# Designed miniproteins, single chains, continued (2): the designs that were tried, part 58

Each design is a single chain, and the fold is of that chain. pLDDT is the mean over its residues in the fold that is shown.

## One batch from the design tools (miniprotein)

Design m5998
Fold by ESMFold2-Fast:
Structure m5998 (fold): chain A 97 residues (1-97)
Amino acid sequence: MKAVPTPDTSPVAKAIREKEKDFEGYIILTSDVDLAIKELNAELISLKFIGEEEIAGVKFNVYEATVKIDGKEIKVLIYERLETTLPGYSILAKPKG
């Protein structure tokens, strides 16, 4: 019995999903951008820093990446948390097929 709280229970995760509802690709919440890339087990093609944002009282560095997974290029929006209230990695949204 492992009931792990889903990212859905986080006010931050909910706010990011609502803000980025039209983004096509992965949306990732992470403590570290390098951790997000590693956990995807993907080839990094490009990484662009978009800016700093504050969502639900939490500060983020926001990045847009293009990664290659099994020969397919996929866009990834990465919210790197500057404050360590929730350490780790969470997929908030997946590509819409």
Scores: mean pLDDT 73

Design m5999
Fold by ESMFold2-Fast:
Structure m5999 (fold): chain A 84 residues (1-84)
Amino acid sequence: MELFLLKVRLEGDRLAEEHPEIADEIRQRVDEMLKRAEEAYKKSPTEAAEVLQEIRRWLEEVRLAPLKPVIDSLKKALENLRKA
């Protein structure tokens, strides 16, 4: 899980560098959601799944091709949480 969250943060940082006009918003949103997901995952699979779905929706809404592998990884993480 942590390696996946780190990858999402790195992709967010790259996205912010590519779009400097909204970089602060990207960095803030990614950082807040990843921290919340990590904390929720340690406490409850159900709560973690809800937060991860919010992250996934945000990534899908920005509609950038480089985020597709990250979204796919997030879908797999959500499926694992459902089985837990």
Scores: mean pLDDT 65

Design m6000
Fold by ESMFold2-Fast:
Structure m6000 (fold): chain A 112 residues (1-112)
Amino acid sequence: ADELFQQGLKYYAQGDYERAIEYFTQAAELSTGEKKALALYNLGRAYLKLGDYERAFEAYLKAAELGDITAAVEAGLLALELGDYERAREIARFLEEQGYTEQARWLLEQLA
């Protein structure tokens, strides 16, 4: 998994987001816990670079479910940028349930 993840980072840094996606997907499939969350977070970033917003959300939320709070925040910001206020509220609820009350409150304030 670690070698696949490192290859993903290499291709991402080179701007080859399609290859980065291939490697991050394999790294996520072959890992668990924090390593899986990190691979899924970077998978979301690569999808975002290609404009594949739905797959970016899917990857970020899977990473967040594994404890990657950065992925949850990135998903919230993306929802705001796209005007997807329903998804932004869902992400704010998730953040509050995880004890990140300040981040959740900030996100909801952007919707007012």
Scores: mean pLDDT 86

Design m6001
Fold by ESMFold2-Fast:
Structure m6001 (fold): chain A 57 residues (1-57)
Amino acid sequence: IREKLKKILSEMLGVSPVNDDDNFFDLGGNETLLDELIKRIKEETGISISKSDLRKI
């Protein structure tokens, strides 16, 4: 999951590399991008993640 998440974040935010310690909001994420991230994770992995779960990553 985390490897796939890092790839999605890199593609979506246009940043590379993405590290395990990187926070979504520190990488330039916002509420709209958070919704897009949740959607992309579900499309690519079939896993539904809440906004609160992503804030804990």
Scores: mean pLDDT 68

Design m6002
Fold by ESMFold2-Fast:
Structure m6002 (fold): chain A 100 residues (1-100)
Amino acid sequence: SINPEDFLTPEEIAEIEQLKAGLKKLLPHLSDEDIGFMAIALSLLSKDPSASEEIKAIIEKIKNGEKVSKEDLIKVLEEIKSKVGPGVQKELDEIIEKIE
């Protein structure tokens, strides 16, 4: 595995770890690999200037370990899906099916 400490700031590592913890609390049945994939995608989306304030607020709730509805979580994943290539879209579709 690529060592994230070689490519990310301590602040970015901390954000991704908070997102992983929040996602695992919401989705305890998902694999650590799926959780890690989503955490990185959410971190990138939170820094995207085209993302809505509503989407960014949902990501912040996940990061803070707050309760997020299934509908809000799917909305955020659909937003990521709109901004990524077909291979990543397929992985997100498989994760969305596991959440539904």
Scores: mean pLDDT 78

Design m6003
Fold by ESMFold2-Fast:
Structure m6003 (fold): chain A 81 residues (1-81)
Amino acid sequence: METVLRTFEGIPSSALDALLERLRQLLPRSYIAITGTRITVVPADEFRLLDLSKPSDSYTLEVELEPEQVAAVAEIVESLS
């Protein structure tokens, strides 16, 4: 199936740990990379996390996943708002 790209902005730093935990549970075959204030999520053979985050009040989440996975990520982001 085709992947879709979606960006979520304004994720508060207080929600970051909860977001990462829920993404790990939802997407056990994904690569999550945090570089500065940008979090990217792509499909992978196993769960991997690269954390090069910098302190910030808000983060941007960019996901390139199957449409049904993107919908599930959107529900997580909305629950943390």
Scores: mean pLDDT 84

Design m6004
Fold by ESMFold2-Fast:
Structure m6004 (fold): chain A 77 residues (1-77)
Amino acid sequence: ATPRELELGELYKTLVDYAIENSNSDLLSAVNRAFPLLAQRSEDEAYEVLSKAYEYVLKGDVDSAIKLLNEALKKAE
């Protein structure tokens, strides 16, 4: 795996673990739907989107994280 693939995988795992630990099914669904499609199109863009979503989560703004992931998924389709 490239360094970017490892960084992206760790970020994905961190968001999934947070969603499970906080019983947030909407966040879990958004991450699992967005990640594979974004990563297939561009690993760098996937990292930027997931990184920004995680910043929102750290600020307690989970709704903005979910919105960002859903908007990124819609643009990727």
Scores: mean pLDDT 82

Design m6005
Fold by ESMFold2-Fast:
Structure m6005 (fold): chain A 72 residues (1-72)
Amino acid sequence: MAELAALEQAAQAELARVEAHRQALDQEVADWAAQNPDLTQEQIDEKRQQAQQRAGQFAAEAGKRLGALALA
């Protein structure tokens, strides 16, 4: 019971961190684009793709941490 509750809390915390990180990366790209009006749409799209890849990697690492916790 206690271990399962701790795992659920850890999972919710990781999901919140993943979502916050994704939002921060999206905002970073938006701010960068707003500060650089000479940027092409292609350059903005490339930066957004990089942000999505970084968010995906962060989510994958969160999944690994939760998996390790579940096995402990």
Scores: mean pLDDT 79

Design m6006
Fold by ESMFold2-Fast:
Structure m6006 (fold): chain A 75 residues (1-75)
Amino acid sequence: APSDRLIDRARQGPMTRSQGLDDDQIRRMISDYQRIRRQMATDADNMSVSQYVANRLRAIGIQVTLDMPASAFDQ
C-alpha cells in the first residue's frame, strides 16, 4: 500500500489541488503504478501504460522513474 506520508505530500502540491484530486484518487494512482510495475514483462503495452501512469504521478509532484520498484511507494 502507498505510504500515507507520500499521499500527504502529493495532496499539498499545487497541481493536485488544481486537478481536484482527493487522497483516495492519489492512492489509486500510486496503486495502479505499483500493480503495473509488478506485472511488467517484456511487453511494450505494459511499458507504455507504466510510462503513462508515471507521467501522471510526476504531474502531481511525485518523483518517479521507470526503474523504481513498486516497494518504493510502500509504507
Scores: mean pLDDT 62

Design m6007
Fold by ESMFold2-Fast:
Structure m6007 (fold): chain A 74 residues (1-74)
Amino acid sequence: SRERLLALVIELNRALWDAYDAGKAAGLSPEEIRAQLQALADEFLARHKPHLTPEEYALLREVAQQLVDAAVSA
């Protein structure tokens, strides 16, 4: 459902920004922060893939990459 997909996007976005803030507070390099955010997004996608339709997974994967790129560009 669209509501379920939206909830997953909101959850991932919160997790990515929390990880970004933690990485900055810890003094990690931009490259280290990007790597951690990418790993978090990849794990999130892998965890939820079995519970999503192929179309929902494709959309979530696309949005996840946009969220990672947005966070590291802030």
Scores: mean pLDDT 87

Design m6008
Fold by ESMFold2-Fast:
Structure m6008 (fold): chain A 87 residues (1-87)
Amino acid sequence: MRAVEVARRAGLSPEVIADAERAEKLAQDIKDGKIDPRGLRLVGRFTPVALSELAAALLENGQADGFEVEVTTPFDEYRAAVAAWEA
């Protein structure tokens, strides 16, 4: 939830917002036991907040073996965009 809201408020691109929504949906499905994250590979333009929420869901469900996340945009770009957005 919060990752999508942060992306919207920071004025990030529609693609980043869509990837945040996808990460939120995946985190919820993992928490609900609807999918097995083992062997899944997630690729996208993710903010640090979206990655943190996904990591929390994996830790809660204990199923991180074989799960991969690939960020297609340099992390520093997202960090700068998020840091420029003050409360």
Scores: mean pLDDT 61

Design m6009
Fold by ESMFold2-Fast:
Structure m6009 (fold): chain A 80 residues (1-80)
Amino acid sequence: GMEEIQKLKLEAEILLGLLRIMLGVAKLVGSVSDEMLERAEKLVEEIKEIAKKLEPYDPELAKKYIEEAEKILEELKSMK
């Protein structure tokens, strides 16, 4: 059991870290490419899938992951 939950948390944190880096790069460059936006959208979908698996164990953390991922994606879209 617990090993699977810790693995899901680690995977979500890594993907969120990548989204945060992408947002940082977009802010430094001042623009968002179609490729970057498409990759960000795919990362958000992966985070949502992981969060759904986490929800029975940690619903507050699952919600936090989804909200943060969607917020970053909206910020990236606003820079397009």
Scores: mean pLDDT 88

Design m6010
Fold by ESMFold2-Fast:
Structure m6010 (fold): chain A 90 residues (1-90)
Amino acid sequence: MNARLLAQAEETARGMAEAAARNPELGFGVGDTLTDLAKSLKDIAEELGKAAVEAMREVLRRLSGTLSPQDVARFREALRYLEEKLKEVL
């Protein structure tokens, strides 16, 4: 696993999680942030495969104390979708 890519993914996810946490009651803002995160995860997953998805799950675990349960659920759904897509390709 590439530690540099994991660190960059963590930084990006943290920034997005902070933006979502500031606007948990504004669905459109949270939705846009999570959509951008999902796109970033897709790009990383296409390059690194399953290892990248597992790394992003670790990021979710670290951020779960900061995000609302609803935001965590949305992030988890995005990860599940990407993992299923990788399974179809590999």
Scores: mean pLDDT 55

Design m6011
Fold by ESMFold2-Fast:
Structure m6011 (fold): chain A 90 residues (1-90)
Amino acid sequence: MSEQELGLFARELLELASDPNVTLTQEGNTITVEYEDDPKTKELVEEAVERLSKIPEVKIKVEGNKVTLTLADDPKLLAVAREVLDLHGK
């Protein structure tokens, strides 16, 4: 995975975590994005999904107001996800 792809992934997760209508949860290699029914939040999530879909190591599943990101078993990718969620939890 390139530094540019890691930077993109971190940026998109931080933008999602900054929205008060978005909840991020990580379990192993899976990040669950749950969001409230708000038009601006939906647009933000849709844009994040489009950008994250360009990263081969991130698989995306959309189910209504829930997006599941399945990460490849990449130590750098998993570390970035953990760091973003630690910032969100503060």
Scores: mean pLDDT 80

Design m6012
Fold by ESMFold2-Fast:
Structure m6012 (fold): chain A 83 residues (1-83)
Amino acid sequence: SKAEKEKLEKEIEEEMKDAEEVLKSQSEGQDEKEFLEILKLSLLEAAKLLGLPEEFIERVKKIKTLEELKEMLRELLRYKLEK
């Protein structure tokens, strides 16, 4: 229903706000490429546990920026919360 979709989107946004605060604090003084690679590995592991399609896995491997990682994290959270 529309109400269920709105609840899901709100829950995703709250999780993303928490993730962005953590990313902002932990990226301070870190090598950007090394930090991004660690986050990509964590996202890949989560995607495998959720059984996400290979297309998602390939998109994660192609991530080059933290903004792209955040978009993929949002998609992962949507899959997790729709269960």
Scores: mean pLDDT 76

Design m6013
Fold by ESMFold2-Fast:
Structure m6013 (fold): chain A 74 residues (1-74)
Amino acid sequence: MMSEEEVRKMMEKTPELAVEELKDLSKEEALKIFKEGLERLREQAVKQGVPEEKARELQEEALKKFEELLEKKE
């Protein structure tokens, strides 16, 4: 079982890892794949007992962080 803390830490690290893994893709393609990945992580978090509202907040924070990293990518 994953705790809410474990899910939060995973979501916080995911944007940085995803930017590195998706670096060879266009910004639009990377964003699309990342959004799909976050939806899956949100569904798994909810299934493991994380409240939907909290899972959505973590998803939104991870997405914003990913978008910021893509904008600063040189």
Scores: mean pLDDT 75

Design m6014
Fold by ESMFold2-Fast:
Structure m6014 (fold): chain A 98 residues (1-98)
Amino acid sequence: RDEVIKKLEEIRKKVEEMAKKGEALGLPQSNIDKFKEAAELVKKAIEAVRQGKYDEAIEYLSKANDVVAEVTGPLKEEAEEIIKELKEARDMVYKLKA
């Protein structure tokens, strides 16, 4: 449980850093908003894990993955790395259900 929360907090921090980097680079607001939305979804997933609501956490992480997958242009490679991390975190949450 604590390892999953730590992993999700690390992902949330990376997503928030990508939003700030996008702002500094003058990226389209649509891309910046996607990173901000994904960070909020990861935050909700963390709270769901803390409450033992693992199915809810998986749904939030799936939504975060979908939002990040829509990022195009600059930071697309960083977005793809975040997607890999989100998939890893979802697997960890699934193992908590067993």
Scores: mean pLDDT 81

Design m6015
Fold by ESMFold2-Fast:
Structure m6015 (fold): chain A 99 residues (1-99)
Amino acid sequence: SVEELYAEAIKLLDEAVQRLRELADRSTPEQGEVLRKAAELFEKARKYAPASPDLAIEYVDKAIELVREARTPENQAEYDRVIELLKKAKELLEKAKNY
């Protein structure tokens, strides 16, 4: 159902926010600032997902760009996991929008 698609997307966004906050705490102050801004965009995506899927998708895309900019070789695997969660959340939001 469309409700299940939104619920799954929100769950993935929540996981991405938690992982980014953890990553920010382990990063340089400059990188941590970028990652916290990305987390705020995911919180906006989560908030708007049911009412405005297009706006939620736009926030996810902006957040993915910020995560990529903050990417380091040391934390590459965790950055890749966060990006993968976000791509899956975006796909679910796109499916819910077209349902």
Scores: mean pLDDT 82

Design m6016
Fold by ESMFold2-Fast:
Structure m6016 (fold): chain A 75 residues (1-75)
Amino acid sequence: SALQGQLELLRTIREASTDPAVREAADLVIELGRRLAAGEPLSEEELERLREADELILAAVRTDPAMQEAVAALI
């Protein structure tokens, strides 16, 4: 399922990162994504935090070779 694939990717990113900010961002995306999938509304502040977390994770995947290798192993 799409949700399971996204959760696996985010957990892989979390485990591959040595940056606490990236790990916390992955945890936030997992939690808010789960709530959104359950039909729970997110506040404007939560949506902004989700956007910031997504940007931070994307930057980490693009700049960290270890992260790229871990993500590539899922395909």
Scores: mean pLDDT 81

Design m6017
Fold by ESMFold2-Fast:
Structure m6017 (fold): chain A 120 residues (1-120)
Amino acid sequence: SAADEAKLRTVLEIARAFPDPRVRAAAAYLLHEVFGLSHREIGELLGISPATVSRYIARVKEELSKNPEERLRANIAMTRFRLGLASPADAVLVLAHILGAPEEVLERLRREFGASGELL
């Protein structure tokens, strides 16, 4: 749908705007888990190798496996995003925070893409 295409485009814009590997890993994870894109397709869209995409997605899965509370928080954020109750920036913000992104990066996401931070 046009709404799904707009959400996909926003995730890509966030990934391209932020050189931080935690934001890029969060975006790659969303592109794979919510939009069903392959590692190759994500690599082409982000200008990185499929091997780098695989490492990004593996990093997110590893962090979520270590902490049940963070995994629940990520699942809530992803569910809200799938249901249209949260923006792409909100979902990226929660995942990037779980990955240990510095506050300066998270604040820039809030300011430039309107992430609320309500699940931080």
Scores: mean pLDDT 87

Design m6018
Fold by ESMFold2-Fast:
Structure m6018 (fold): chain A 56 residues (1-56)
Amino acid sequence: MILEDPLAQEIYKMLSERGVLPEKINDMVKYAVKLVTDEGLSKDEAVDLAIDKFMK
């Protein structure tokens, strides 16, 4: 499961602290994890981009 990944857990916490609703958070975690692993972005940058994509 995605939440067994330490990176996914950290991103989940960061998104939750920024007020993301639980029903949206799983898709945003998946997107942000991909940005960190595939694009080499920082966790902060990936979280900001996930919020921009899903919340704006």
Scores: mean pLDDT 76

Design m6019
Fold by ESMFold2-Fast:
Structure m6019 (fold): chain A 88 residues (1-88)
Amino acid sequence: SEEDEREIEEALPEAEEMEKRIRELAKNKSREELEEELREYAELFRKEGREKHAESLLKFAEEGTKEQMAEAILLAERLLREEEEARK
């Protein structure tokens, strides 16, 4: 029933919103723009001493699909925000 499907959707609203954001970012930006943005975030993570995160971002810039690059950008933004809040 559609009612059962709605119950499942209510359990995953954040996942759906993230997927929409990934698709929108991948659609609105070129591969070159996404690659440049990932490299900028990688440099920020290196300055913060997060070498492994920087390496992951650079790998997505080199080998990733546009959707994987968009997801990596959104994840990087979230991690930087959480780190900034933790330093309060």
Scores: mean pLDDT 74

Design m6020
Fold by ESMFold2-Fast:
Structure m6020 (fold): chain A 85 residues (1-85)
Amino acid sequence: SAIDEIVELLRETAELLRKEGYNLLADSVEESVELLKENPTRHSMLLAEATLGVVLISLHVKEAPEEILEKVAELAQRVAAIFEA
């Protein structure tokens, strides 16, 4: 389902963030996964998309490496594409 695909992409995002030491951002993404799993609504999907937007802004502020920014942006674009389908 669309929700299952979004959950998978969010999990990949959280794993990448945690591996790179962005633990608080990874925690925020994991909270979005739990919300989607327990409350699979369009509102929860929108909050997950918004969370990835905030993560990207936070990574820019933290001066994350360009390769990490690009990878997270790619994952965020995939979530947006599924949500808008």
Scores: mean pLDDT 85

Design m6021
Fold by ESMFold2-Fast:
Structure m6021 (fold): chain A 65 residues (1-65)
Amino acid sequence: STEEGIEASSRAGAEQAVGLAHYLLGEGPVEVTVTITSTSITATAKSEKGEASVTSSLSDVLAGN
């Protein structure tokens, strides 16, 4: 369902952002932003040490890729 797809996409984006934050900062504060559009999901982690982002195709994520 659409609701299930949105939940799965949001979860995937959040997991990517948390993974990046943990990798960049083992410890310390990180701002995590997840942006979902009709075509993509982008997770961005920002810290005092820098910024990193991961973008995935929403259609690929919903298709299980």
Scores: mean pLDDT 67

Design m6022
Fold by ESMFold2-Fast:
Structure m6022 (fold): chain A 94 residues (1-94)
Amino acid sequence: KLSPAEAVSRLKPGDQVTLIATGENRVPGLEKGKPQTFTVKRVIPPRQLQLENGTLVELLGDVSYDAATKTLTAERLVDPVLEGVEDIKRALGM
C-alpha cells in the first residue's frame, strides 16, 4: 500500500494512468469500480492530479499503484473544486 502522496510522486505530466476508485468516486466522468485511462496534464503535490481534459482529481485513503499496467487504485477519488462547492452549500444550509 502507498500513501496518496507517494502514488502521486510516481506520476509525471504526459504519463498514461488508469484510475479506479474502490470505495467512493466523486470525479465527473468516472464510475466507481471501473478502470478508466487518462493522460496526466499536471501533478499537484501532495495528492492531486490534473488530467488532460482539465479535470482535477484528489486521491484519498489507501492507494496502490501497479507500474506494469500503470493502474492507480484509490479508496476515494474526489474533485477538490466540486467538494469545495458542496462544503459551501452545506455551510449555507443549501
Scores: mean pLDDT 74

Design m6023
Fold by ESMFold2-Fast:
Structure m6023 (fold): chain A 97 residues (1-97)
Amino acid sequence: MHYRITATAGRVSAAGLAEAGTLAEIKHVKATLVDGTVIEGDGEEGYREAIRAMMDQPASRLELIVEAPDLETAKKVADVLLKSGATEVTIEEVPAL
């Protein structure tokens, strides 16, 4: 299944995004950094670029499309983002990319 996970309000660290990527396959990343810079990309390349940018500045908004076996795994990704500093995370099931 594919899920859109959006973290807003607060901050997401590079470490939080890296841990999220160990739990589910990241298909798409859109990170808005605290300075307003947007990093967006698909697959492993997009994921790595977002992590590199977020090592310098945390994200104020992070949107992921992940492939996960079930909603429980998507919830674990959301929990990681909340623990990293986000205060609001939403999960939405989306069509396969």
Scores: mean pLDDT 85

Design m6024
Fold by ESMFold2-Fast:
Structure m6024 (fold): chain A 78 residues (1-78)
Amino acid sequence: SATFYQALELLGEKRYEEALEKIEELVKSDEFDKLSPKNLERGLEALDVLIKELKDEKLRERARKIKEKVQEKLEELK
């Protein structure tokens, strides 16, 4: 997924708010249903970094809600 790899690149650049926006875009898109379990696990790791590094509590809460959706998707694939 192009959107997934863009989100990881932004995260690596420490552009945390932009990385969160790209992950939110991804989970609302059809690309989310096409993610492999391995990429869903990488998404959870990325979201944990965002929850730790984001300074705004509202942005951290958005990241936690997205993490719940990614965890639910992983459970569906078991």
Scores: mean pLDDT 86

Design m6025
Fold by ESMFold2-Fast:
Structure m6025 (fold): chain A 72 residues (1-72)
Amino acid sequence: DDLEKVRKLLQELAPEEAEALLAEARRAGVSYGQLLTFLEGVRNGELPESLPGVNAAKFGVLVQIVARVVAA
């Protein structure tokens, strides 16, 4: 289940912000699978340039979520 995987990963990377970041992704209409792929890429040092089915606005939200994870 993508939601459980994303929640677990966010709790490991940014535990105090995990629920806030999930809520932000949900408000922006980002799928949990898209968020999971982006976070795994960043953790492995391989930032995706784009994701299929993700427009510029949603991609901007993913970048902001990742910036907050890295800053945590």
Scores: mean pLDDT 72

Design m6026
Fold by ESMFold2-Fast:
Structure m6026 (fold): chain A 118 residues (1-118)
Amino acid sequence: SLEEERQRQIERAREVLIQNQRDQIALLQELLALTTDPEARALVQRALALVQQQLAALEAGTLTVDEGIATNEEIIRILREVRELVASDPEASALVDAALALQERDLEIYEGIKKILA
């Protein structure tokens, strides 16, 4: 049925989102290890906390699509600020770009789920 197909698509999307949060935690931990600027460190720690909260909610099945979109938009905003602060460090800059690309992919996945649910 169409409902069973929608449910399968949502379940597959959730599995991808869970893996992306795990990959993002690893990327942000590497970024934090390279980051010495106190403002950038605080922003990376805030992004890590939001990713960890999102992972917990995804694993618990409690995260709404709108909450996922809002959280991803906030993480993207934070990471863009980090990118400016670490622009002179090529290694840190590359990690920020990888983290931003991953968050943008997550946002596309949530937008896809929202369209399925409409």
Scores: mean pLDDT 90

Design m6027
Fold by ESMFold2-Fast:
Structure m6027 (fold): chain A 84 residues (1-84)
Amino acid sequence: MSMEELAQEGIATAESLAELSSDPELQKKAKEIAEKLRDALKAGDEEAIREGIREAQGLVLEASKTMSPEELEAFAKAIEEKVA
């Protein structure tokens, strides 16, 4: 997988979390991570892309503790739609 593909998947993950989470703090953090990944991708900064992906993964772990099963299912579908 290319760094561009990884960055796009990370952006899709963060954006989906921002749209579907009922937690305003998680929404804010997800938006910040998505913007960071977009900026890193635009700059071609592989190190910043890797850092943003790690932050997105950490946020997903945090979200999984507070999200309902319905929210988790919607989240998975949203990611699939954005990366398809």
Scores: mean pLDDT 78

Design m6028
Fold by ESMFold2-Fast:
Formats: C-alpha cells, structure tokens, sequence
Structure m6028 (fold): chain A 77 residues (1-77)
C-alpha cells in the first residue's frame, strides 16, 4: 500500500516529466531533504521510481509501475 506522502512524490515526478534531485522534490513538497530521501529509498525498493546518477547527482524518475499506482490512487479519490 502506498502512503499519501509517497503518492505526493509520485505526482511531483509525473508532473516534472523528467529527472529531479531529492532537493528539488523537497522544495516542491515543503519537506526536508532527509524526509524525502527516506521516501525515495522505499519507492526505489518497490520499483515505483528509478534512481540514476548524473554528474555525481542522484536523479529520480517515475516508472511505469509508479504511473499505474498513481493512476489507481487518483481514480479511487
């Protein structure tokens, strides 16, 4: 089951239509980078987002599984 905080991260990544750093996600959500990093780690473990390292920065994007989970949650709201 995806938490509301995890769904907010999936929405941010979907709206970005690209790669975001933990700092950019934290800024958009009004959360600390530390809080966002814990959520990102769980989402990567579940295959709902993907992590990529570019120029020494951690970048994240939503996966097809993440898009399906977000769509399911939005349809239930």
Amino acid sequence: MVTEEELRILRVLFEAKGLLTPEQIAERLGMSVEEVQALLDRLVERGLISKKIVDGKELYSITEAGLRELARAEAAA
Scores: mean pLDDT 82

Design m6029
Fold by ESMFold2-Fast:
Structure m6029 (fold): chain A 101 residues (1-101)
Amino acid sequence: SSTEKLLLEYLKTKLPELYEILEKIKSGKVEDIKEALEEAVKLAKKLHEEGADNIDLWAVLQVIQKAMKALYEKEPGEVLPLLEEYAEELEPILKDLKLEL
């Protein structure tokens, strides 16, 4: 989609660390997707603590959502425990953005 192209261009220029995380998700390996998800959550917390713009926070949440979807398609039983754990960690960010995962 056009939105996906804009996201990729944004990540390459403004958040290269998040772009590398997104490439791990594309590998399709469950272990790589889990590592990417953990790295994306950690980056989201760091960006929030540093007072990053809402667009940066939106971008990292989009990558987290892509990782969760990819993991669900491979191993649906592992998604719910991780979603519960990461939802607690991401709650302050979601409240500031008024968004749901």
Scores: mean pLDDT 80

Design m6030
Fold by ESMFold2-Fast:
Structure m6030 (fold): chain A 80 residues (1-80)
Amino acid sequence: SSKEEELLKKIEEVEDESVKILNEIDSIDHKKGKEMLEYYNKVYKQAEELIKKGKYEEALRLIEEALKQLKDVLNQLKQE
């Protein structure tokens, strides 16, 4: 239970950071922001299914990889 609670808290923290990055992408390029939001929502839905199956570590890894992709996109946009 405590380990499960810790993993769920980490998932929430990664989600909060992902929302901030998505908002920044949208502010620079609205079209890219929409595309990345759709991508993130699809990945998050997959993570929710893993959580329902008790696969919290796999869900966290999936969401962390999505955040990495968002950061990569943001970095490319900032280079113009």
Scores: mean pLDDT 87

Design m6031
Fold by ESMFold2-Fast:
Structure m6031 (fold): chain A 61 residues (1-61)
Amino acid sequence: SKRKEMQKLLDKILELGRKISELEKKLAATTDPKEAAALAAKIQALRDELYQLDLQYSDLA
């Protein structure tokens, strides 16, 4: 079960990492301050989720 739990967490970590990367690219390309602020807030929320999943993965490893 531990190996399956680690794989599930890894899949979620990789998916969140991809989403963060795409939003960071959008943030780098935007010139609209309001859009930049919205993207930055969403990136921060996803990073918080990623930190929690990373802790769970580390505990299992």
Scores: mean pLDDT 86

